# Designs tried in a protein design run: designed miniproteins, single chains, continued (4). Part 24

Each design is a single chain, and the fold is of that chain. pLDDT is the mean over its residues in the fold that is shown.

## One batch from the design tools (miniprotein)

Design m12860
Fold by ESMFold2-Fast:
Structure m12860 (fold): chain A 109 residues (1-109)
Amino acid sequence: KNKLVQPEQVEAKVGEKVVIPAKGVEEVLGKHPVDWFRKRPMEEEELLIYNNSKRPEGVDERFSGSKSGTTATLTISDLQPEDEATYFLRAKDKNGWVWGNGTKLTVLT
């Protein structure tokens, strides 16, 4: 049972801004911070955003996160071909980590 729901697919052009929302239940998104991960083909998951809106060192400033109520949002500005990937939200409940279903981003040239 998935408590975090992402759009399965989003599509945008190089240079555009893309916004990926995720919806959750209050016991998850209302009470816990969220993290966002990128998964490219043949690569491990990469942490992009932690604690709702913070970036790790080395993550491009084009990536930003926010959370309002039971909606978490990843924003990617100035979209690049290398941004084509699947993006996953992670949060917590009382039992541990909860993952979103993932959003496949297609980047058009």
Scores: mean pLDDT 85

Design m12861
Fold by ESMFold2-Fast:
Structure m12861 (fold): chain A 55 residues (1-55)
Amino acid sequence: SAREEYLKRLRENALAAARISETAARVALHDASKVLSPEEAEELRREIEEILATQ
């Protein structure tokens, strides 16, 4: 569905931001958390933290 594609792109953008800067990742996660379910937002947060921990 269009919503699923939008959410997938939103998550992919947040993960890409995490590889560039922590600040960009935090902003992207905050914006994504407004439209994601609590479970989806928590999963994305964990993925971002894992990327940041390896930088």
Scores: mean pLDDT 80

Design m12862
Fold by ESMFold2-Fast:
Structure m12862 (fold): chain A 65 residues (1-65)
Amino acid sequence: MVEAEAEYKGHKVKAVMEGTDVKVEIDGELSPEQRKKAEELAVKKALGKALERVKKLLEEALKKL
């Protein structure tokens, strides 16, 4: 599972990726069009985070040693 947070028009947008399924949670109210744009932004960020998450965990392990 990979999570990514983004901000769209002052609203916090969180994307959760489980396998090939992506679920988006939005803090506060957005119009349907704004929600769609926020979802696209969060999903793109989640995909990027999925690749870098493993490297960040390795960096944290090295830093704590």
Scores: mean pLDDT 72

Design m12863
Fold by ESMFold2-Fast:
Order: sequence, then C-alpha cells, then structure tokens
Structure m12863 (fold): chain A 63 residues (1-63)
Amino acid sequence: MKVTVEELNALDDVEFFRFLEEKGVDIAALLSRVPPGTDVKRAAAELLPEYGIEIEGDLAELR
C-alpha cells in the first residue's frame, strides 16, 4: 500500500492514527516503538514501511 506525505499532511494527529487503524496497523505496538517526547506522527510514519505501508515523498515535509 502507498500513501503520500501530502495525504498524511491533510490529516491531524487523531485522523492520522484512525487512518493507520483502518489500514490494520497495531497502534499500541507502533506507539511502543516511538521514543517519549518525539514528534509521534513523524516517528510513526518512519515505521509504516514495516507494516507494508510505503510513503511517497520527503518525510522532512511531514507536518
């Protein structure tokens, strides 16, 4: 499955995690791998390829 950084930027943090849950991502397992105090949305996005979700575009442009 492929998603663009532009599509992810259209989602707020709540909508982003709902999107991942709808795609079958285990949110609890994903969040356990995100270090405390980091940008959760960006850190989660960097892990998405391990769940079969490819991100097209520059992750540095993720908001």
Scores: mean pLDDT 76

Design m12864
Fold by ESMFold2-Fast:
Structure m12864 (fold): chain A 86 residues (1-86)
Amino acid sequence: SAVLSYEVKVDGTEVTVRVKVNPQYLAEVVGAIVEAAFSVPGVTRVEVTRQSDNEVELRITADSPEAARQAAEAIKKALDELNKKS
């Protein structure tokens, strides 16, 4: 599995994503999060705030709380699709 666990938090116009990853998939997981976030109109910024070989944290900034919520849902869906095996 690419994704071991994740946490997605929405606070107003900001989304914080923390993911524990299989190190072999770190770049693919980050790419999936960035792609999912920017698929949402109103997402203005995606920033990698912390990275190790097995964990990554990203901050997503949106222009509205609804865009932030849509980005959070898109990211969760992308991570679940990437990690389709139990």
Scores: mean pLDDT 85

Design m12865
Fold by ESMFold2-Fast:
Structure m12865 (fold): chain A 95 residues (1-95)
Amino acid sequence: SKEELLKKMEELVEEAKRLIRESPALSPEQKEVLEGLLDAALAYFKKGLETGDKAFFERALQLLERVAAEAEAHGLEKVKELVRELIELVKEAME
């Protein structure tokens, strides 16, 4: 259901943000940027669920790929894994 997809997205985003906040590998400024990208991805995901417009899901995917790239660059293995789960959840919502 749309409600279950949203709940899973929100839970995974909050876990990713928690790991980002706790990471000693990131500056405070890098943490703010990554949390902002995750919040924007969640907002686009919600809009995609509300409207059925795939363009909003595509925007969420672009933002999540940027978070995944940054997580890889800083060796944040668990953040990268969570973001890949978020990407798969967005793809599931597009079906």
Scores: mean pLDDT 90

Design m12866
Fold by ESMFold2-Fast:
Structure m12866 (fold): chain A 60 residues (1-60)
Amino acid sequence: PVNEEGLKKAEELLEEELKKDNNEKAEKIYELRKKLGEALKKGDMETARKLAEEIEKLLE
């Protein structure tokens, strides 16, 4: 099928649901990295630093 957008969205939603049940730590790291990127784009260095610290804490 040619509905690539629908397949991509469905796969992402299913992966998010499965990760939440099977690996909450990885899900948190993904969310924090996403937020870090957003903060950097906004030039919010205070929030970016705080998010980077949380990621490091989870990776220890």
Scores: mean pLDDT 71

Design m12867
Fold by ESMFold2-Fast:
Structure m12867 (fold): chain A 63 residues (1-63)
Amino acid sequence: MIEELLEKAEKAKKEGNEDKEIEYRLKAVLLAMKENGESEKYLEDVEKVGKEILEKKESASLE
């Protein structure tokens, strides 16, 4: 699962789709942290940061 997400991130990077690259890398990190027993609060915080980064990038592209 994690390897598949990282492969998708690499494909997105090669295609120049930075939003998809970041999305897949974030999903891979969250899954790895969950498998290693990280707290739900920490997982939520990481997910919020990732979503904020993607939202800021979308806002910039509309200028």
Scores: mean pLDDT 71

Design m12868
Fold by ESMFold2-Fast:
Structure m12868 (fold): chain A 55 residues (1-55)
Amino acid sequence: SAADFAETVEISQRTLAAVREYQAAHPDASREELKAFAFETAKKVQAELEAERAA
């Protein structure tokens, strides 16, 4: 649905922004470290969006 697509886009946008900021702050971060951070961030963003919908 359009709502599901919008949620996926929002998760992707917030995760990408967070990863870019993390990389800027940690320029020596490995690709594996960035991948792990991205996965955990995406999970956190999804939980935040669920909380926002419940409020």
Scores: mean pLDDT 82

Design m12869
Fold by ESMFold2-Fast:
Structure m12869 (fold): chain A 79 residues (1-79)
Amino acid sequence: SGLMGLLRLVGTQTYLLALQLDKETAELVSKGLEYADEGDYEKAIEYFKKALELAKKLDPNLESGVAASLYLLELLKKS
């Protein structure tokens, strides 16, 4: 779906930014994207929520990317 394509784009850019800032946050984003690709949106949302808590303490651009990815995951879960 178009939403999944958008999540892959936004989520991958968020992952690349996280790799430059914090390895733990990058690993959480990576796991969230893996679960989303498998269609496990519940687990993907759990991992992105954990990433959001860390991102809030690290960088506003990273927080924005994680929050946008989380919003897209919530839309995918409802579809």
Scores: mean pLDDT 90

Design m12870
Fold by ESMFold2-Fast:
Structure m12870 (fold): chain A 88 residues (1-88)
Amino acid sequence: GAALDQAKKLLKKAEELLSEGNYEEAAKLALKAILELLKEVEDPTVIQKGIAAQLQAIGSLVEGDPEAAALIALDGAKELLKYVEEVS
């Protein structure tokens, strides 16, 4: 659906920003991708996993580690994307 297509575009841009060393913007786009993917998820266990990834990434930003935030948010978004494409 539209949310899945938007999430894929956000993830592609986030990975490009990560490769450029723009960690804060990469984290922000990956977090937006998680939000879009959560619209497609009905399983409460998968929703909890997505929310946990968001909180962990935001925590890393608050601690001044935008690289860790980008990696956590991208990993969380990719796991949600796999779920949405294979089982939703």
Scores: mean pLDDT 86

Design m12871
Fold by ESMFold2-Fast:
Structure m12871 (fold): chain A 71 residues (1-71)
Amino acid sequence: SMELEKTLEELRRLLLEEGVPEEEVEALIQAIRDGDFETAQRLGVRAALRLPDEARPRFGRLVHEALELVK
């Protein structure tokens, strides 16, 4: 969906701006697209640990929104 792609692009921008490696960002985005909730949760936790505290609430909201849109 267009809404999912918009949310994933915002997620990609946030993670890349905060210095998360491109390979890890794309792996997380692909897990979300595939509806692989177990892998998305594992990779999401790893990405969150790289983020400053102030970025984590927005990151959590974007991941939650993307997972709801993939259903």
Scores: mean pLDDT 87

Design m12872
Fold by ESMFold2-Fast:
Structure m12872 (fold): chain A 76 residues (1-76)
Amino acid sequence: SEIAELEKKVDELTKQLEEAIRAGDVRKAVELLQELSKTTAQLVKLYESNGDLAGAEEARKRLEEAVQKFAEALNA
């Protein structure tokens, strides 16, 4: 299903983001976070269109957690 494909992409992007953060590759981490944000927005819209508000909230929380991890890793 389209939801399953987007969930898989979110998982893959999240893993790549964690790797980029560990490597200290800030530019790549920003690019991955932008792609994760875009993919999460698509996933949220699909969950909402299916009436799955809980799924939409979980997708938003995953993005918020990724943003927080990136912010904590920031060197400033």
Scores: mean pLDDT 86

Design m12873
Fold by ESMFold2-Fast:
Structure m12873 (fold): chain A 58 residues (1-58)
Amino acid sequence: QKDQLQKQLDQVYQRSSQISRDMGNDDSLQYVKDQYNKAKDALKNGDIKKAQQYLKET
């Protein structure tokens, strides 16, 4: 469960950060990075529901 969420999170982060970078939108890129870090922290703490919320925002 955690491993699958982590893989999804990494893929979404790579995709969203690339889109933000291609658009030259630094604010969106920073937001994506912040949500990614929050999701990783939630996963480490075992808060699957919170991790899923941050994944949705990434």
Scores: mean pLDDT 76

Design m12874
Fold by ESMFold2-Fast:
Structure m12874 (fold): chain A 75 residues (1-75)
Amino acid sequence: SPEVLAENILKALEAISKYLKKKKPFLTPQEQKDEIARVKWFGEEAIKTLKEAGVPQEVIDRVKKLFEETLKELE
């Protein structure tokens, strides 16, 4: 179901964000850039997958905003 797919993506993002925030003090500047790039790639692929699955645009927009917010928090 498209709604379950969106929820699973959001839960994965939350888990990744918590894990990276916990790891941040142990990461080099290059490792931080690499992890942020991975989150960005995951976000782009997730949005593409939701669009292809026919998820309503309003849900896609919410997921996109949450990815953008998470990336800003991780910087």
Scores: mean pLDDT 83

Design m12875
Fold by ESMFold2-Fast:
Parts: sequence; C-alpha cells; structure tokens
Structure m12875 (fold): chain A 63 residues (1-63)
Amino acid sequence: SSELEKLVEEFDRKLVRAVLEGKLSPEQAEAVAKEIEKLAEETDDVEELRRKMEELIRRAIEE
C-alpha cells in the first residue's frame, strides 16, 4: 500500500541520517532496513508497524 511504502521510505531515511551522524554503521543500518522490510510484508497495521520500526531503530542505536 502507498501508506506502508511511505512509512518504509521514512524509516530508511532515518537510518541514512543515523549513519551520517555516526550513530549506526552502514552494516547495522542495512540489517535494520531488512527487518523493516520483513515487518512491512507481515503487518498490515500502519500504526503497529511504525511502533515496531521505531523500536528497531532505538535498539540498534542503544545496543
């Protein structure tokens, strides 16, 4: 769906910014992007997907 596509694009941009800011390595960002794509395939709920994506990015930056 267009809403899911826009959400994935938004979070991909956030991952790129995190790499540019030195918060994530390119490898870590690619791993998170793959998990985001997997979640987008398995979840139809945009709000639930957004929460899970935010959790993934936060975890990657913190850990």
Scores: mean pLDDT 79

Design m12876
Fold by ESMFold2-Fast:
Structure m12876 (fold): chain A 95 residues (1-95)
Amino acid sequence: SLKELLREAVLLGAEVGVLEIHAYVLKKVNSPDMLKELEKIRERLEKLLEEMKKLLEELKKANAPPLVIESIEAEIKNTEALIEELKKEIEELKK
């Protein structure tokens, strides 16, 4: 149902937000395991991105309102940008 798809979207977005905060804290405290932990966060974000893209396809098939589609598309773009920034930071840490 549309309601269940919308709940899934909220939960996926919430997990992305938690992972962003975790990455921020790891960088702020200069953790000795930072590189390893950031790589795990990147891998989890990439899996969440794949799930969000599948959810977007299901929402389109269910003829969800345009504002809902636009919201999920924006969330996907934000998650892609977060992954790319995290990849860049991981490369800097390897120097």
Scores: mean pLDDT 87

Design m12877
Fold by ESMFold2-Fast:
Structure m12877 (fold): chain A 67 residues (1-67)
Amino acid sequence: DIDEVVDELARLLGLTPEQRERIRKVLETNPELISSVKARIDYLRSVFPDTEELKKFKEEMEKEKKK
């Protein structure tokens, strides 16, 4: 369901309510993207079940690239 995908995406990316609504509209207009977005969310949750761990990983990767 679009609502579930949008809610999970907003949770993973820390989106504002406005950004969440805009993404919902994009997915309603382009339903073919729903499966792609869901697959990406499922992949990230499988590798990093804890959102905080995913956020820490991204932060550490960015620090290493900046060195």
Scores: mean pLDDT 69

Design m12878
Fold by ESMFold2-Fast:
Structure m12878 (fold): chain A 118 residues (1-118)
Amino acid sequence: MARVEVRVLSIEAPDVAKQGEKIKVTATVEVRNLADEPVTVTLTITANLYKGDELVDSATKTATVQVAPGETRTVTLTIDIEVKGEPGEYYVSVLVEAEAPGGERTTAASDGKKVKVE
């Protein structure tokens, strides 16, 4: 049985950005401890910027959170990514990897958010 569950609750990014601009991607992540013991969870949160199938930019932040037995914690992080490439339609997605003690890993991904680049 998995000891930790992770879920992306929301992502926020601008609807419109300019070429060469840094955009802020804010991810809200939920971590639930299913174990009978406190668990220290390391979160690796990656924001990816795509134009079609092309990965244009990627940035990663880590956070450590301690979650009491049976509790749920929410973590909000802002990651800056750069709009490299030509004007057009882009998509932002967030991938979260949660690592618990003993090397157990769980992943969650967000839905894509559209960003128009001018």
Scores: mean pLDDT 84

Design m12879
Fold by ESMFold2-Fast:
Structure m12879 (fold): chain A 99 residues (1-99)
Amino acid sequence: SMEEVDKETKVAIAEIASGVALLDIRRGEVDSAIEFLEKQIEKYKDNPEAVAILYTTLGEAYLAKGEYDKAIETFRKALELDPSNEYAKKVLEEAEKKK
């Protein structure tokens, strides 16, 4: 349906945005990546799957800053929105091991 196509498009945009943010995190531009991800989350807040992808990358940004508690809370928000997100499950488990 058209609604399903719109949802799939928003998820694809979130994955691209997540990829761009991950490159910025790897370059040490972590605070800029966080600001970008927070804006994308607000923009796509009506799409739980898209927001779950963005929260997963936001959690990775907090890990890069050494903010383990905030990262864990952020990954848990991603899984609350999309319990089927296997990558979010994996990065949450890894973050919990470091705490």
Scores: mean pLDDT 85

Design m12880
Fold by ESMFold2-Fast:
Structure m12880 (fold): chain A 97 residues (1-97)
Amino acid sequence: MEEEARRQARELVDLHLQKVLAANPDASAEEIEAAKARQEEVVEETAALLAELARKDRELAERVVALLRELIAHAADAARVAALAAELQRLLAEAEA
């Protein structure tokens, strides 16, 4: 579970960084370095969260990963992002209940 969670977290963070860089072709080298420097920290934090969700509800963890992947893929579509974010918020609220 933890190994898979770390792999999924790294994939999600890498996809997000790729989208950010593609959307900001004029980003400075300093900005790019700062984004990459935070990458490992975000990967570990995300992996820990996904592993905790998987321990409580594996199906919920899989749905959260799928929604995060869609959010990243559709980052340029504000309406799609809003709908996916609302669904993610609902799933996380259900997990806490």
Scores: mean pLDDT 72

Design m12882
Fold by ESMFold2-Fast:
Order: C-alpha cells, then structure tokens, then sequence
Structure m12882 (fold): chain A 135 residues (1-135)
C-alpha cells in the first residue's frame, strides 16, 4: 500500500471500503457491495466520499431490482453532490426500469444540463423517448 500511515483517517478508511464495494459490485456480489458501501457511508466525513458510497450502494440495489432503494440512495448522493452526473444517469435508469419514462427523461435531461457531451445520457434519453412514444 502506498503511504500507509500508522493510523488511517476516516476518509482513507472509507476510500478502501469504496474500492472493496466497487470490486464486489463488478463481481456481481451485490450483498457484499452493499455492506462495504454502508460501512463507507458510516465512516466517511467528506461529502464527496459519502456521495460515492451512496452511488455504489444504489447501483448494487439497481442490479438486484430494488429500484426504490436505489432511487433513495441516488437522491442522497445528489443531496451531497448536486452536480454528480452519474447519479442523474442512474436515477434515470432506475425510473426507466420502473417504466416511468417521463421521470427517466427528466433525469437524463438534468445530466445533460451539467455535461452536454455525456454519451450515455444522450443514448439513454433517446431510448426513453422512443419507449414513451411506443405507448
């Protein structure tokens, strides 16, 4: 480990927990990802670190089909970091999965207001608009 102090700060502990949570998420170990992210939320003092922990936990809930829990975590991430483009995109994805196309469109548009060149948000906005038009 590079520069390991004898006593880690709370946010350094949270960063290690975020690495573990992201690794579990990438492996499809969603319950382990949720637990690691919960620990990161508890110890983090930096709002940006805490926002990232909520985002990872929300993405794990989204992968489990727990859309309402995912939405709550993404909303908490935005309370802590209102310009988090990824949180707007993942909120849109959760609403898209629920069939709430108008809300999905709204959140993808908010992501594009912050980052007009976000390719993922543009593609998902187009998909949500097409799904809305097919009803």
Amino acid sequence: MAFPPEDLTPDEVAEHLLIAAQTYLNQGKYDEAIKAAEMAIEVATDPDVKARAYLIRGEAYLKQGKYDEAIKDFEKALELNPKNVRAYVTLGEAYLKKGEYDKAIEYYQKALEIDPNNETARKLLSEAEKKKAEK
Scores: mean pLDDT 87

Design m12883
Fold by ESMFold2-Fast:
Structure m12883 (fold): chain A 65 residues (1-65)
Amino acid sequence: AKKKAEEYLEEGVKLYKQKKYEEAVEQFEKAIELDPKYSKAWALLARSLEELGKYDEAAKYWEKA
């Protein structure tokens, strides 16, 4: 589970760097589904939502990071 969560995080980071924020969000959501204590995944999910202009949703996820 943790190893697969790390793979989803790495894929999400690649997508984030390509500015594919919606696709990055999907990967970070998969990472936290497998490891809900993965603070880095919560933080990157929040950042990706901020890039998409979803500030209220991002704020909720920052509390979990």
Scores: mean pLDDT 82

Design m12885
Fold by ESMFold2-Fast:
Structure m12885 (fold): chain A 75 residues (1-75)
Amino acid sequence: MSKEELEREVEVAMRMISLAVLRTAAEKEGLEEVARLAEEGLRRISEAAAAGDYERAIRLGEETIRRVKELMEKE
């Protein structure tokens, strides 16, 4: 594994961890649609990363995290 590949994998992992935390928080607050959005995002990020498309995985992570936070902050 190259240093650049490792750095991208770390960036994907960090976004997945952030999104998993947000999913759990949304679930505890009873925000079922928000929790589902986070869960779907995690799946799509994992699929992109498994395909080696780390740039797409990172962008999907960033977009989903922003959307989940926006929806949660309206409560």
Scores: mean pLDDT 83

Design m12886
Fold by ESMFold2-Fast:
Structure m12886 (fold): chain A 75 residues (1-75)
Amino acid sequence: ASNAYKLLATAARIAAEKHPESREDLERIADLYEQAAKTGDQALEDEANLHTQRLAERHPEAGKALRDEFLKLAA
């Protein structure tokens, strides 16, 4: 879980650079996954997942970018 959270945080930072309209949301997602990686706190993971879902609803291209960057890092 810790490594996956670190990759998700990194992916969110990369996506934030490509999608400035969603930068605040993506940086918040990154912060939440970074804290989840440090603490193992499921509530922080759940909050990050909720923010990711809401981002995908408002800005589908940014949500897709987060997923695509994560898959690149995980490969």
Scores: mean pLDDT 83

Design m12887
Fold by ESMFold2-Fast:
Structure m12887 (fold): chain A 78 residues (1-78)
Amino acid sequence: AAEADRRAAELIIEGIRAFKAGDYERAAELFREAIELARLPTGRAAALRNLAEALRKLGKDEEAEEYRREAERLAAEA
């Protein structure tokens, strides 16, 4: 539904604000919520890319690389 993708976009914006404030744990939570709600590949790819950046800041490099690759796959399918 369009409402779910709209809420996912709002969560990505909130997550980016948390990331810029240095709250990488909160940013990761918000990006994970956005992934659960996003139905469109473009929105899912954006949420996955942002989650990967937050996870890198938390020292979770292996998990971050997995989400980065998933985002690239979704972008390639468009």
Scores: mean pLDDT 86

Design m12888
Fold by ESMFold2-Fast:
Structure m12888 (fold): chain A 75 residues (1-75)
Amino acid sequence: GLSEEEKEIIEIIDRDTEGVIKLFKEGKLSEEEVRKVIEMLRGLAKKAREAGKYEIAEKLEEAAKRLEEELKKKE
């Protein structure tokens, strides 16, 4: 199973992803700012995979995809 620390990281990713979505829907984050968050999440996912942290990497990729879907819905 996942370590307690890995579970905490996954919970943080989920919470902060919801926060970004909320701020974007409220018009408090621009499309450019959300795109930068997507790039950051994908970079972190790559590093997590290289470190063998596959569950964290998967969660980061899912977060990035959720943000891309929110950008597409606004367009």
Scores: mean pLDDT 85

Design m12889
Fold by ESMFold2-Fast:
Structure m12889 (fold): chain A 57 residues (1-57)
Amino acid sequence: SSEAKRRLLAAIGRVLAAIGDIFQAELAGDEAALAEARAELARARQELAAAEAELAS
């Protein structure tokens, strides 16, 4: 469905955003921001897996 595709694209966007946040935190040397960005990446990866599973159904 179009909704499932939109959810997949949104999940991909969140993964990319989290990777960007990790890169910025590394450049800034901000260990707290890096830890938060890594947690967001883990969350985004779980949401991506769920969206992919929904499309496969």
Scores: mean pLDDT 86

Design m12890
Fold by ESMFold2-Fast:
Structure m12890 (fold): chain A 69 residues (1-69)
Amino acid sequence: MFSKEVIEAEARATLYYMRLFLERTPEHREAARRAAELLNEAIAAAKAGDDERAVALAEEAVRLAEEAL
């Protein structure tokens, strides 16, 4: 099972991705696409057992999403 830190970071990144997706502008779509790429990388890192990398990538996805909102 993933660590609490990984689960919380991925959940937060997913929430921000969904907010971007709902905005439906070209700028928000581009940010959502980039956030999704980072979230996918975070999930892959978590599956590989690299919890630190997974959290860092998920936090970067949140930061990117916050900058776009």
Scores: mean pLDDT 78

Design m12891
Fold by ESMFold2-Fast:
Structure m12891 (fold): chain A 99 residues (1-99)
Amino acid sequence: MTAEEAAELAREYLEQARRAAAAGDEEAAAEYARQAFFHAAHAAGGLAREGRLEEAARLAEEMAARFDELAAIARGVAAETARESAEALRAMAEDLRAA
């Protein structure tokens, strides 16, 4: 899987998480959010391994913002998972910019 393919999967899972959250399915929203985070981290890591550190940091920041949007509409475990994912991706972006 390329970094670009992983980034697209992350966006697709995040859209599924948003739909599940809107439907009140907190457990499904949390699971889709976890899948989105896994693929987002894989995409950013892949870009970083290619020496594309600025692109990796920007992707991590982009995905963190999308998780903040999910956290605003989600509830309970889905909101917590989205918030923690956003925090982790922002930390990843800071580390990538420090490298």
Scores: mean pLDDT 88

Design m12892
Fold by ESMFold2-Fast:
Parts: sequence; C-alpha cells; structure tokens
Structure m12892 (fold): chain A 82 residues (1-82)
Amino acid sequence: VEEVRARLAEGEAAYAAGDYAAAEAAYAPLRELGEEAARILREVAEENPDASVDEVVEEAIRRASPEQRAVLEWARAVLRAL
C-alpha cells in the first residue's frame, strides 16, 4: 500500500526531471493495478449511472484490494483538487 504511493511519487519525480526511463520503470508494476482499478470504476459506474464521480470512486475503493485502494485514493485526491 505505502509502496504503491511511494512508486507513484518516484515516477512523478523522475518524469519531472526528464528521466523517462526511470519513470517508466517506477510505473510499470502499477499499470496492472491501475487497469484493475479502472475496471472496478467502470463496473460501479455501469451499476450506478446516476451516481457522481466522487460516489463512484468511493464505492470502487470499498471493493478494491489494499493495493488497488491506494491507486483509487490517489485518483480521488486528484479529482477533489480540481
């Protein structure tokens, strides 16, 4: 869980520094988790077409594994900051 958040921060820092190879290496293990998190979000949205984006993300977090939850919580924080 904390490792997922650390990997996201590591990849973001590498990308900002222009080290795209390091960013890709940091993100690669998280791509599968991101795809699974996206699948859960689609399932929740399909079941609840009238729900807000925040409600969909919150429900997806409840269904997710601890690792997938870290990715979803990060996505929720980004959406709420917009």
Scores: mean pLDDT 68

Design m12893
Fold by ESMFold2-Fast:
Order: sequence, then C-alpha cells, then structure tokens
Structure m12893 (fold): chain A 58 residues (1-58)
Amino acid sequence: IALSIGDVVTFTDPATGATLTGTVTAISTTATGTTMVTVTTASGKTVTVPLSNVTKVL
C-alpha cells in the first residue's frame, strides 16, 4: 500500500478499538522497523498508530 502525507485513511484506534477516519499528517519509521502513522481526525484529534492499524486508504 502506497501511503503518503495527506491521504485519508481508516484505522483502528488502539485506545478504544473503534474504527476512525482521518488524514495522515506524518509518517515515521522506528529503530525497530515499525512504521508509525500520525492521523488527524475531523474533530482535530491527533492519533499515532502503527501502520498495521491502518485498515483502508480512501
């Protein structure tokens, strides 16, 4: 999956288990090789999740 800053994605919120939709504002890779995605929701909430929590790119 080609994921870029500005993409709209659907992801699982690790705090609630709910499926949320938001815009990717940052992408980073950790030292352990895990890709982390920062998503801003329509409400202005910012969530950082592993790429494995991203279920769909819109």
Scores: mean pLDDT 78

Design m12894
Fold by ESMFold2-Fast:
Structure m12894 (fold): chain A 69 residues (1-69)
Amino acid sequence: EEALKLLKEAIEALKNGDYTKAMRLVIEALGLTKNPEAKKLLREAINAIFKGDYDKAIELLKQAIEVLK
């Protein structure tokens, strides 16, 4: 699944401190999914990245990956 690949790359970007890349990948994944639970988690992850809460963003992205499996 393309969205799953983007979210895994976003988590790696967050771990590497590349927040601009992570934000772009999450927004791209949000545009590709029709799953409403995943969309909610991805919007919450975007808000967490915007607030600088990168650990929370990673956990929300992991939850979105589980929903999309």
Scores: mean pLDDT 87

Design m12895
Fold by ESMFold2-Fast:
Structure m12895 (fold): chain A 70 residues (1-70)
Amino acid sequence: MLEERVRETEERLREAYEAGDVERVRELGEELERLTAEYLREKGYSEEEIERARERIRGVTEKAVEALEA
């Protein structure tokens, strides 16, 4: 179910971005980062790989927020 929750959160984040909801994009980005870390850990990825995935998601979320605030 973690995989399904990650996909659902990605979809909700996309919807929030399309709606211009900056606060929801931030909240969903944090949730996506957390769920993705849990999912990758369950799959046996290293903590270094998980940290890189988290940084990638954080960067995308930050850019989305910047774009909406511009």
Scores: mean pLDDT 83

